# Designed miniproteins, single chains, continued (2), part 95

Each design is a single chain, and the fold is of that chain. pLDDT is the mean over its residues in the fold that is shown.

## One batch from the design tools (miniprotein)

Design m7293
Fold by ESMFold2-Fast:
Order: sequence, then structure tokens, then C-alpha cells
Structure m7293 (fold): chain A 58 residues (1-58)
Amino acid sequence: GPAREKAREALAKGNSAEAAAWVGRALSGAETPRDGLEAAGRHAEEATALGKELTAEA
């Protein structure tokens, strides 16, 4: 979805904070980057796994 694609773009740019926010949005459906970061914190294991998968795909 769009959040997953934005996470890939942020990872490609080396912006880990922006990538984490988008990963959190992809996992939780959060509407804002800040809420996405909070969701990534609550789902840290899933967020880490998705981030690694997106990095491997790049």
C-alpha cells in the first residue's frame, strides 16, 4: 500500500526516522507520521521485521 511504498522511499534516502513512521502507519493504519512512530514503538518487532524486508527489497 502507499505507506509501505513511502517507507521504502525513506529507507532508500537513508531517513530511518521517516521510514519508521511510515512502517508504523503501514502496520496500524495511523493517519499521521507521529502516530505511526508511536504505533511502530508498540509493534517494535513487527516494525523491525518489515523494515528489514523493505531494505532487502531495495
Scores: mean pLDDT 69

Design m7294
Fold by ESMFold2-Fast:
Structure m7294 (fold): chain A 66 residues (1-66)
Amino acid sequence: LTPEGIRIRALGAAHDALIAGSKETARQAALDEVDRLSKEAGFTPEEREALRAEVLAQVDRMAADL
C-alpha cells in the first residue's frame, strides 16, 4: 500500500457515499478507509493525519463537482 493507493481507495469510498447523497457520510467513509489502510501499511500518525487532511479536502471538491 502506497499513500497514493490509500488516497484512491478512500476517494472511491467517498464517491459511493456522495452518490447516495450524504457529504457527512462521504467524509466519514474516506476517513475510515484512510485509517484502516494506513494502519495496515504501518504508517506513522503524522503520515496518517496528512492523508486524512488531503482526502477530506478532495472529498469537499468532489461534493462541489457533483
Scores: mean pLDDT 80

Design m7295
Fold by ESMFold2-Fast:
Structure m7295 (fold): chain A 77 residues (1-77)
Amino acid sequence: SPFLELVKETAEHAIGLTKKLVEEGRIDEAKELLKQFKELGKQLLSKAPESDKDEVKKILDETLKEIEKLIEEGEKK
């Protein structure tokens, strides 16, 4: 699915940007990115084809968890 591919690429980009922000000590900006990605994720899920919704939800949930983990680990250093 082209939509599912778009969601995967968007998720990978968000994780990569979060890693960069955390590595640079830009934790507040990483938290803002998390907030923006949560909002974008709701829009992506609402626009997803019915056949893709379960996979889109899984990708978004896993991506949010990874971003939250990266921020938490960055704050502890």
Scores: mean pLDDT 87

Design m7296
Fold by ESMFold2-Fast:
Structure m7296 (fold): chain A 91 residues (1-91)
Amino acid sequence: SMLEEIEKKIKEIEELMRKALEEKDLEKRKEILEEIDKIIDETDKLLKKGIEEAKARNDKETLRELIMLEARLTVLMMGRSALKKELEKEE
């Protein structure tokens, strides 16, 4: 399902965020952050599509689940931005 696909992508972002925090090599950390940005972009597109489709079907339960996933993605995007700023200070 679309919900399962989005949840999987969010878990992939969380795993990559953990790896970025543990990575000591600046170039490798930068590569991980670039991969995170790619998955965030893909996930945001899926969320927007899912929200529009749920609204069109008047599927309130799926819409609520998607809004909760959008909130989780927003928190991850904020964390990613903080890590990128720290990386820029180390360069």
Scores: mean pLDDT 86

Design m7297
Fold by ESMFold2-Fast:
Structure m7297 (fold): chain A 58 residues (1-58)
Amino acid sequence: PLSEEEIRSAIEMFRAAGLSEEAIRNPTEEQIRAVAKELGLPVSTVRRMLAAVQAHLA
């Protein structure tokens, strides 16, 4: 699991890439692809990071 600091950093990064907190909790496939493109990351990496953030927020 990510640390609180890593999760906070990931949330800020996702928000900078255009995701709201609601979208971070329940992202669409299109939003995941758009964020992956903006950040220059693989879709699989973005999904893994989102899953870690979502687990922390649960």
Scores: mean pLDDT 79

Design m7298
Fold by ESMFold2-Fast:
Structure m7298 (fold): chain A 123 residues (1-123)
Amino acid sequence: WLSELSAETQEALAQVAERLKQLGYSDEQIAEALAKVLGLFDRDGDGKDEVLAAFREFDRDGDGTLDREELRALMASLGFDLSDLQLDVLMYLADRDGDGTIDFTELLFLLALMVLEPLFTPL
């Protein structure tokens, strides 16, 4: 099913997988987490690359990044009702360059981390 994803999504997933592996997660844990992340965006069950399309929908200025409020809107669309504190913590964990925005790869890393470490989510 990964072969039906765009090149951009495949490259982002590869970077996320390497980062999670460096944090000590097994290849099996990473594969399961990334599959669950992709499932959050597959509303129609058709296996299409809806992840990148969803990211671009919430990227209102088209700069390839999400600000805090755009991230909140995307998370709410996925069923995550995050508090301001939870959103701030997730922004801090995903925002590696400290610019106050999240790129596509950082978003996928954040979602995978939320799946692997439920302590970062209320669900």
Scores: mean pLDDT 71

Design m7299
Fold by ESMFold2-Fast:
Structure m7299 (fold): chain A 60 residues (1-60)
Amino acid sequence: MKEELRRRIEELRAKAAQLTDPVLRKQIETMIDYAEGLLERGELEKAKRVIDEAEATLAS
């Protein structure tokens, strides 16, 4: 699970870098940083929720 979440964060970073809207990019980057902090603390379920939310935000 932790490696899967780390891969998803990497994919989100790549997608965020391609965003032309600076406000949306900042929002996604903030969510990624928060999710990384949760992974570092071992809070995998919370990290997954934040990653899911960031992915949903990019899909809208």
Scores: mean pLDDT 83

Design m7300
Fold by ESMFold2-Fast:
Structure m7300 (fold): chain A 76 residues (1-76)
Amino acid sequence: ALEKALEIIETVVVPELEKWISNHVPSEQEQEDLARGLASRIAVLLSSKGIKVDRETVEEVRRRILEIIRRLVEEK
């Protein structure tokens, strides 16, 4: 589950985040809300494909997305 989630993050999520952040300075709250929303969407997508996703995996995905968002904002 985590490995497939990380693949989606690297191939789909990161390019979209780079585009969004290039034109927008997200608040800390917006960063947290986006990370939570994206982690939820990834979990739903994986579950729809029959891949078991536990709460710990969803939380790890959220943390990794938030870390990526923070890094992209800091690099701007």
Scores: mean pLDDT 80

Design m7301
Fold by ESMFold2-Fast:
Structure m7301 (fold): chain A 70 residues (1-70)
Amino acid sequence: MPMPPSPPSDHSPDYRNQIQTAIDYIRNNPTSSVSDIMNTYNVSVMSILTAGIVLGNDDVVDQARRMIMR
């Protein structure tokens, strides 16, 4: 296989993509659980929290906050 463009990076590009993915999923599934999103798309709980805040989905925000504050 040709070499993949995968530099080691902890910058925000992938994080922004994770947030957008979570936003799209929550819009289609407003009663979705944070665990469902994490399991399906392998996104961080922080990106899901941000998506919930952006969408005003209090249930998702509360679930994500509980996981973070454990």
Scores: mean pLDDT 71

Design m7302
Fold by ESMFold2-Fast:
Structure m7302 (fold): chain A 93 residues (1-93)
Amino acid sequence: SDDAQAFSLEVQIVMSIAKQQTDPKVQQILKQMQETMKSNRPNRLQELQQLVDQMKREFSPQDLLQMADQLDQLGLLASSQRYRQLALEKENQ
């Protein structure tokens, strides 16, 4: 489905950005995402969504803008706009 493809691309970009980080929390979530992606369990998509949400909380505003830019380049405009909004909200904390 288009939603499943969009989420798969979001996961791939999140993991790509996380691999560039040295933060131990980001690396822990990345390892959990990698293990979950290798699993064939019925709740895999729900677990990945929870891990993506955890990663969004750990990402800097700059990381979130990098997410938005990569999603925009792939035509995932609604997802891109959500990440831009989240980055703005974190900058205003």
Scores: mean pLDDT 85

Design m7303
Fold by ESMFold2-Fast:
Structure m7303 (fold): chain A 80 residues (1-80)
Amino acid sequence: SPAVQQDLAQMQFMIDQLKKIKEKESPEDKAELDKVIAQLQALLQQAKASTDPKEVSQLTVEAQRLFGRTLLRLQQRRAA
């Protein structure tokens, strides 16, 4: 399914983006980012194992929420 492949690609892109962001972060933020990256990788593996496009879509939404919250938290910590 093109939709499933697009969702999987979006999840991989989010993981790759956090890995790039991690490179320039403090040791504390790196440790927190490693946990988020591991959670996103678990969601991606679950999505890859799924045969249900609706489940893949739901996992992608969960990944997007986690990714967005993580970026917002990093931005807020720098503004404080």
Scores: mean pLDDT 86

Design m7304
Fold by ESMFold2-Fast:
Structure m7304 (fold): chain A 83 residues (1-83)
Amino acid sequence: GKGYQPVVEKMQALLNDPRLADLSQEKRDILEELIKKLAETTNPYPLILVHTALSHPDKQALIDAIKNASLEELKVFYRNIFP
């Protein structure tokens, strides 16, 4: 896709990483809802925030941050992107 699609594709690839296979359904639901809203949004602000988060040079550190985040921390992250 144009504009937002590369960020959506990066998020989808991250969520499908086998290192996140043991992630709880509640955490997966939040991340899937984030991907859905990113795919549907015309507002560049959420795209910029998620693109910046995905620009971490160490993929393992990003995976570890997601695995170690509480459900509440993921909900706060979601609300900060789509307030």
Scores: mean pLDDT 77

Design m7305
Fold by ESMFold2-Fast:
Structure m7305 (fold): chain A 91 residues (1-91)
Amino acid sequence: ALSPFLQKEVELTIESGDELSELIPELKPLIDKLKEAILNQDVDAAKEYLDKLREKALSLNLSLSQRVHFLAFSGEVLVVINMLEKEKARQ
């Protein structure tokens, strides 16, 4: 079971993903897959979709505002992935 702290971090990350999907609609399909992976606690899938999301974002001519929101979301995802990996590694 996820700790209350990790559960809250997951909730905040999902909310950030929804906001990013509104700001950069071209990223929505990959954000949706990444959100699904995080909710399923599938670390390998989350890493794969985060890499694909970063690649897609680099191919887009993002505004400064869109880039800042993208970086904030990707940072939150990395934190959640790291926490899930550590929790799984503790058996």
Scores: mean pLDDT 86

Design m7306
Fold by ESMFold2-Fast:
Structure m7306 (fold): chain A 93 residues (1-93)
Amino acid sequence: SDLEEAEKFKKEADEAEKKGDYRTAGIHYVNAAVHYLRAGDLEKAAEYMERAAKAFEKVNPEAAQTLYKAISELYKKLGDEEKAEFYRKKAES
């Protein structure tokens, strides 16, 4: 199921992050977020996109900016205008 795949990628991302492998962590957090999005869990999708973005800030700033933009759009869909604006501004930094 998408939720089982999301949990698997989350655990792989957590292990990579603990080892300082921020590129692998970012990729696995994105995969977890995609599976949460497919499952309709927009809050968890945004959470793991944020973790991916923070990992990518260290190794791929352009990927981080793209993810912050995606997080902003997810919070707009959730009706959280304050979080949407916060992440929109992060994407510009």
Scores: mean pLDDT 88

Design m7307
Fold by ESMFold2-Fast:
Structure m7307 (fold): chain A 64 residues (1-64)
Amino acid sequence: DAAVRAQMLARVLASSRASGTRSDAESQKLFDLTLLRSKAILEGKSQAEIDELAAQYEKQFENS
């Protein structure tokens, strides 16, 4: 459910911050995606909305 997913994403976010020794672009992308998903879940967005937001961000990042 939403609470469990938010907790899992919070752990991924914490791990991403701890792994900040990766390349700046890779670390930033992972951080932003995790933060985006976490915020969307906490705001009560549906899985479809979360997936769409993540896909849009990934496409924008990939274009550069």
Scores: mean pLDDT 69

Design m7308
Fold by ESMFold2-Fast:
Structure m7308 (fold): chain A 98 residues (1-98)
Amino acid sequence: SMKEKEEELKEKLKRALMEIEGAPEEVAEESAELLLEEMKEKGIKTVEELKKYLEEIYEQGKAKLEEKLKAGELSEEDAEKALAKGDEELERLKKILE
């Protein structure tokens, strides 16, 4: 049911806030409710749709980072650090969403 899918999505968002952002459980619970409503407004209703959305925005982030590097707006060291951090965050998010 949609209610079960929404509860699963909320629980995954709560875990991501706790494990990646380090939010306390009570704060993560309240923030997950707000994020769930934001995701629903964007048409994201399931964990699988959230995974696709995250992959898309991280891919767009990498493309923008490459453009900044080519434009000389970002150093190679800063670009490597940002790419590594983004890859680590996405991998951790995907693991939580499994």
Scores: mean pLDDT 82

Design m7309
Fold by ESMFold2-Fast:
Structure m7309 (fold): chain A 99 residues (1-99)
Amino acid sequence: SKKEKKEKYKNLAILSLQGAITILEQGLKEEPSSREYLEKAIELLEQAIKYVEQGDLDKALEKVDQVIDIVENHIKNEVLKEMILAELEEAKKYLKKAQ
C-alpha cells in the first residue's frame, strides 16, 4: 500500500516533468531568443526524470529547482512561463509525496 502509493506519485511526477518538456519544446519555436536557456531546461528535466526512475528524489528536486530558476529569470513569454512553472510545481508536489 505505502510502497504502491509512492510509486504512483513518482509516475505522476514524471508525467508533469514530461508536460513541462513539451511546453519548453514549444517555447523553442515561439521564443528563439531564449533557445540556450530552453535547451538547458529540457536537458535538466530529462536528467530529473532519470533520477526519479532511479529513486534519487533529492537529485530530481535539485534539477527541477534549477529549471524553475532558469524559467523565472530567462523566459520572457509570460503565458509559456506560467504553464511551465505550473507543471514544475505539480512535479515538485508529487516528488515530495513520493519521499
Scores: mean pLDDT 91

Design m7310
Fold by ESMFold2-Fast:
Structure m7310 (fold): chain A 73 residues (1-73)
Amino acid sequence: MKTLEEILENIEAVVEKGREALAAGDRRTALFLYQLAAKSYEELLSETPESHPLYEKIKERLKEVKAQVEALR
């Protein structure tokens, strides 16, 4: 069983790969990776109670990634 922290780190690694793709000019790969990260954050947030210390961090990360997806459309 992965901890919430390990799952969050894995999603953050996907976001970082998206930033690297965008920096390289690969907007298609960046959009794909950000969409994948957004879906993963939404799933994680649905499984995380609002009382959890990481809830607000996950919520903020999801908001940031959704903004990147909108900017790349």
Scores: mean pLDDT 83

Design m7311
Fold by ESMFold2-Fast:
Structure m7311 (fold): chain A 82 residues (1-82)
Amino acid sequence: SMEEVKKELEKLEDEFLRHLLLAERTGDEAHLAAARAKVEELRRYFEENKDKFSEEEAKKFERGIESGERYVAELEARLRAA
């Protein structure tokens, strides 16, 4: 159902943010790799299920995923430079 898909997306986003914040705080490449894997999983799950959302909800999740993808790329670049 849409509610189950929404809960799974929220869970994946929470797991993504947890790893991203730990990578940013500690510089731990393992958490950075986990954040990358999780945002890719979140993108894949969203694309598979986006037709179940209203246009408004789909745009909201799309913006969140795009922001997450940009943050991971930026953090990867920063940690490679360190």
Scores: mean pLDDT 85

Design m7312
Fold by ESMFold2-Fast:
Structure m7312 (fold): chain A 81 residues (1-81)
Amino acid sequence: MDAVKASIRRSVDSEPSEEELREDIRERAEKVGKDLTIVELDFRILVYKVEKGLVEDDPEVVERLNRYIETLEAEIKKLKE
């Protein structure tokens, strides 16, 4: 458990910025289409929600995961509109 939490914290520290995530999503949608991109983003949100539950004792990591989830949810809304 502790090793998994440490790994999640390290992974979050090396994740791209929110702006880089938006750019990656835009490029992915252009390359593979919006429908497949939405499915991929929904899966990533599920993964982040699971990770958030595992690190709920670390408010800094939880806040960063919440920002990633919010960014992905906002981009999904844009793709559906």
Scores: mean pLDDT 78

Design m7313
Fold by ESMFold2-Fast:
Structure m7313 (fold): chain A 95 residues (1-95)
Amino acid sequence: SLSERARKVVEKLKEEIEELIEEYKKSTDPAERNRLEILIEASITSLIMLAWELSRIDPEVAKEVIETTIELYEKLLEADPNSTLKLDKEALRKA
């Protein structure tokens, strides 16, 4: 089903973003950390856009994607408390 394909795409994106966060934690080069931060923030933002589009097809899968996005955002904040990405978790859950 389309919902099953969407779940597989999101699972792969989650794995990639988690790998980027781990690379960020291991990096000692400020320039590399900045590049990783930009890519992580862009990737998390892409998940929000995907969830928004999926909400028109399958609201249940869209909610799952939003919760995954929030989980990844919290992992980013744990790794980088000064992250420039500012997400309103309550607003995301209502969208």
Scores: mean pLDDT 84

Design m7314
Fold by ESMFold2-Fast:
Structure m7314 (fold): chain A 110 residues (1-110)
Amino acid sequence: SLREKAVESLELARRDIERGGALAARTDPARAAEIQRLAEEAVRNLEEAKRYVLEGDKEKALEYIEKALRDIDRLIALLEEIGPRAAEALRQFSLAKGHARNARGYVLQL
């Protein structure tokens, strides 16, 4: 179902953020605390979005997906500032953005 696809895409986005956060922390220890805080916020927003998808609250699900997308965009911007050494972490956050956008697309069709 569209709901199952939305949940799966949110879970994939969460996995990508957790992987990206771990890679980024190893790559830039000076920014590790800021990156980890933003990654944890993005994960919380994706978990709230998943909860609202399961409850059938489309409006709240979309609100939390948009919050997660803003957090992901901030993480991408920080990694782009770090430059080429952050490429692997950047790939993970780019995948997370794709999965979160897929989840948004499925939720919009609910």
Scores: mean pLDDT 91

Design m7315
Fold by ESMFold2-Fast:
Structure m7315 (fold): chain A 82 residues (1-82)
Amino acid sequence: PLSRVQQHGTEQAQKFIDEVPEISKELQQDLIDQAKQGSYPKGIVDVINYLSKDEELYKKAKEAGDKAIADYEQTWWDEFGS
């Protein structure tokens, strides 16, 4: 079974994918796999950087990704930060 952190990261990764459906299915799967391994914020950043050649897609992905990372970090801090 996944830890609570891995479950939350996986949920947020799916939310990001839903907001940027232009991401290839291969990159979507890689992001979900990274989230399950506890690497959610890095996975989002890697995807955004990969999309940097397409200015419109990059801006959309960066906006959605920054929001998703902020939401994940806030939830992490609220639940696990002391």
Scores: mean pLDDT 70

Design m7316
Fold by ESMFold2-Fast:
Structure m7316 (fold): chain A 78 residues (1-78)
Amino acid sequence: MEKEIEERKKEIIAEVVANPEYSGAVAAAREMVENELSSEEGEALAKTTPALDEAEVREAAEAALDTLYEKQKEKAAA
């Protein structure tokens, strides 16, 4: 289900950004999401969502990371 995939992406992103030692947290989050989607677990999530294939899940995950990156830039510019 799309909600299930979205929640998983948020969990990965939250894990990365909560770590204060992550330099380049957005890049690290992107790598973690890509590794998750490339794993058997990520593949299983994509298969249980007939409206989304693996490529669409990855694209949605990247969009979420881009949103996070934009918010970080906005805070830095404030």
Scores: mean pLDDT 53

Design m7317
Fold by ESMFold2-Fast:
Structure m7317 (fold): chain A 95 residues (1-95)
Amino acid sequence: SKEIHEHALESIKKIEEAAKKAIEELKKLNASKETIEKVEEIAKKAIEEILKIYRDMLKNNKSKEEVIKETEEVAEKAIKELEEIVKKVKEELEK
């Protein structure tokens, strides 16, 4: 449905915005290229997983509630991982 499609797009946008913010903060902290690439990879994998959930819904007639829940869980997990990377870099600089 249009509503499920919009939820998937909103979750993708949240991941993209979180990754952009994390990269901007990491650049200010003079983080390594490897750390920035890790943030980009986490965001990419999360977006790919959301797209797979949406495709599986189209093939398998998963319930609307299951697709929304799984999509939100993927987005929340990815955003937390991005926040943890930034936090870890900040903590390393305070030592």
Scores: mean pLDDT 83

Design m7318
Fold by ESMFold2-Fast:
Structure m7318 (fold): chain A 70 residues (1-70)
Amino acid sequence: SEVDLMNMAGEVYNTAVDVMNSQGLTDTDILDQVQNVANSLYNQGKISKKQADNIVKTVKTMLDMFEKNS
């Protein structure tokens, strides 16, 4: 469902932020890190390739919305 996709996108985004913060990465594009997390989940067999691609697209849409409302 769309709700499940939004929840997964939020979890992947939070994981990407945690990784960046833990490693002191200030110059890394957050979307590249989100893509890495989504690809890792796909490689672990936890999600499909289509779900991984949709998660990245959903995070990008959410970031674009936050930028417009800030």
Scores: mean pLDDT 78

Design m7319
Fold by ESMFold2-Fast:
Structure m7319 (fold): chain A 81 residues (1-81)
Amino acid sequence: MMSLDELVDEFLEGLSKILPEDVFEKVKELLEQFKATKDVSYAEKLKELLEEAIEKYNFSEEEKKNILGGADFIIDVAKLY
């Protein structure tokens, strides 16, 4: 099975293709903090940031589903640590 760090890296790669650069840098910072600390609060802040980005930017329904689904999966996995 993929490690949490591998799942985070895969999610970041996907987001780099979709998110504006300024939003992506903030997301990357939160996920790097999460990888370093294993503190679920960084993953929860990530989800809030992504929800705000979805409201402000024109994403497709498929992109919104993939972004939020990926964030929810990371939070669920983080709660196991």
Scores: mean pLDDT 78

Design m7320
Fold by ESMFold2-Fast:
Structure m7320 (fold): chain A 86 residues (1-86)
Amino acid sequence: AILLRTDAKPGDLVGGYVPESERAAIWGPQMALALGMTYSTERYADWQAVADALISGEIAAAYLPAPYGEEVAARDPNIKIVYEEP
């Protein structure tokens, strides 16, 4: 899923790079372009670290796989799922 903070602004950071994630490497730059944001190449240890960065506001948008995307959106009303994989 692609998640976006409701307080996100043009120029904010898009993150979500996990070393073994081919999908995050593809979706990250595309999300940044589509949202008018800056793609962060900051490396996260795992998907929980990406989720924590999104919840803390370190990044404004991220790709998160199941179940992380759904858990983050359920926990924080300021974070919305804007795209779900079919």
Scores: mean pLDDT 71

Design m7321
Fold by ESMFold2-Fast:
Structure m7321 (fold): chain A 62 residues (1-62)
Amino acid sequence: MSPEEEEAIRELLRMMREEKPSDEEIEEKAKELGVNITVAGLRNMIALGAETLEEGVRKVLA
């Protein structure tokens, strides 16, 4: 991935962890940032990440 794509994905993951966005809000943010990634892809990245990213999954689902 380009550095710009990595930064955009990092921002989306931060948003999912801290702001509890809906799937629609995540999709809109991804579109704004110009990254072609699905909510399912982001959830998979969180599930495969460190313990802090696993916490993000719980916050998105709550």
Scores: mean pLDDT 65

Design m7322
Fold by ESMFold2-Fast:
Structure m7322 (fold): chain A 73 residues (1-73)
Amino acid sequence: SRREELLREAARLAETALALHEQGMDPADVQALLLRAAELLREAGKEEASRQVEELARRGDVAGAAALAREAA
């Protein structure tokens, strides 16, 4: 379903953000990927998870944001 596709893409973006962070990529680019994952979670009806991922991402907790996004997906 469309919802399952959105959740799968959110998890994939979160995993990509974590990998890029571990490679030393620009923090702003990593944050942008996590915020996009949060947007897809919201579209899939996961509003609370989306808000929590945004908060963690803005706080610079990339690992926490990515883990929560994958769990919610």
Scores: mean pLDDT 88

Design m7323
Fold by ESMFold2-Fast:
Structure m7323 (fold): chain A 88 residues (1-88)
Amino acid sequence: SMAEALAALEAELRAQEQANLEAARKANLSDEELQRLREANALYRLAKVLAFEGASDEEIMRKVADLLSSSSLPEFQAAAEQIRKMLA
């Protein structure tokens, strides 16, 4: 079913997130680098779920820009502005 396929996708994405965060901790990444990785993981998961649900490229870009603009990281806020300019 679609619900089972979505649940499987979300489980796979979360397992990948756990693995990359564990690797980053073992590599002694800074708190800022770990925060960047956590936010990048959330962006990737959002884009993958929306694509699975049949969202258009424009819808995916708009939702990604919304998440980026709420980031604590200046580079992610700047990326949101660039995406918004591309969609205008």
Scores: mean pLDDT 88

Design m7324
Fold by ESMFold2-Fast:
Structure m7324 (fold): chain A 73 residues (1-73)
Amino acid sequence: SKEEEIRKLELELEITIGVGDVYLASLNLSYDQALKKGDLETAKEIEEERKRFEEKVKKEVEELQQKIAELLA
């Protein structure tokens, strides 16, 4: 049913955000450790990975929100 599809998408949205937050926290920890070691190249690579990941999660969240909106229409 439409109701079951919406519930599944809402759960997927919540999981996507939660898992994303955990991964971003791990990147922040790795970034801080790289800076403490004076490893500026690794710190730069982590910043680029963070940017790529944030864009990916933003897109996935927007796509899930759009699917929910279409089912509610």
Scores: mean pLDDT 88

Design m7325
Fold by ESMFold2-Fast:
Structure m7325 (fold): chain A 85 residues (1-85)
Amino acid sequence: SIIDQAQQLQSQAQQLVDQGRNSTDPRLQSDINRLQSMIDGISDIIDMINTFPTPDVQQQAQITIQRIQQSINWVRDRIRQEQQS
């Protein structure tokens, strides 16, 4: 379900936050703050689906989840590069 996809993204984002929290690199700290904002966005999507479980809302949520997935992938790649440098 869409909610399952959103929850999986929250889990992935939280794991990246936890990984980055052990770094003292200011750039990585900035990336963690960005990722935390994305986790909050996913929570809003879950709340929206639970409040208004209509097909139109589910379609809009699916599009937003795809965009957030791309952003999480970008942050993940950036964190990985910073940790390996």
Scores: mean pLDDT 77

Design m7326
Fold by ESMFold2-Fast:
Structure m7326 (fold): chain A 65 residues (1-65)
Amino acid sequence: SVSAQTAADLLIVAAETEGVEVTLRRVGDTIEVTLKGDDKKVAENLAKGLVSVLEDMGVKARIVD
């Protein structure tokens, strides 16, 4: 609802500064979140955050390795 798009943008910027690559890909009505980074825990937490934000926007999302 409030600032969901801004939250997603900020999470992506945070990932970039931490050296984590997060790829968002649309497959039908679902957004697939793929993560790559040296710190897998940071990447996992970021991906979960992005899925949560996307779901708040009414978009189905899932994490893919």
Scores: mean pLDDT 73

Design m7327
Fold by ESMFold2-Fast:
Structure m7327 (fold): chain A 79 residues (1-79)
Amino acid sequence: MEEKEKKRKLHIESVALMMRAIAVEVAYELGEITPEQAAKELREIADRLSEIAQETGDENIARMAEKVRARAEELEAKL
């Protein structure tokens, strides 16, 4: 049952990270943070999502990690 609880916690964390990625994008669009700050935070989120995807085997989380990482790279390229 500890394994089931672990998977539940990881899925909750992945949802929280996806919500955080959206919040970072919104803050960037509103001019509250710089492209450098947004890129750094999105990269950290993508790395953690990728780790969760590997641990859970969830392809949807893996795709989200890829999208967030691509967005971080796009923002860095604008610096």
Scores: mean pLDDT 85

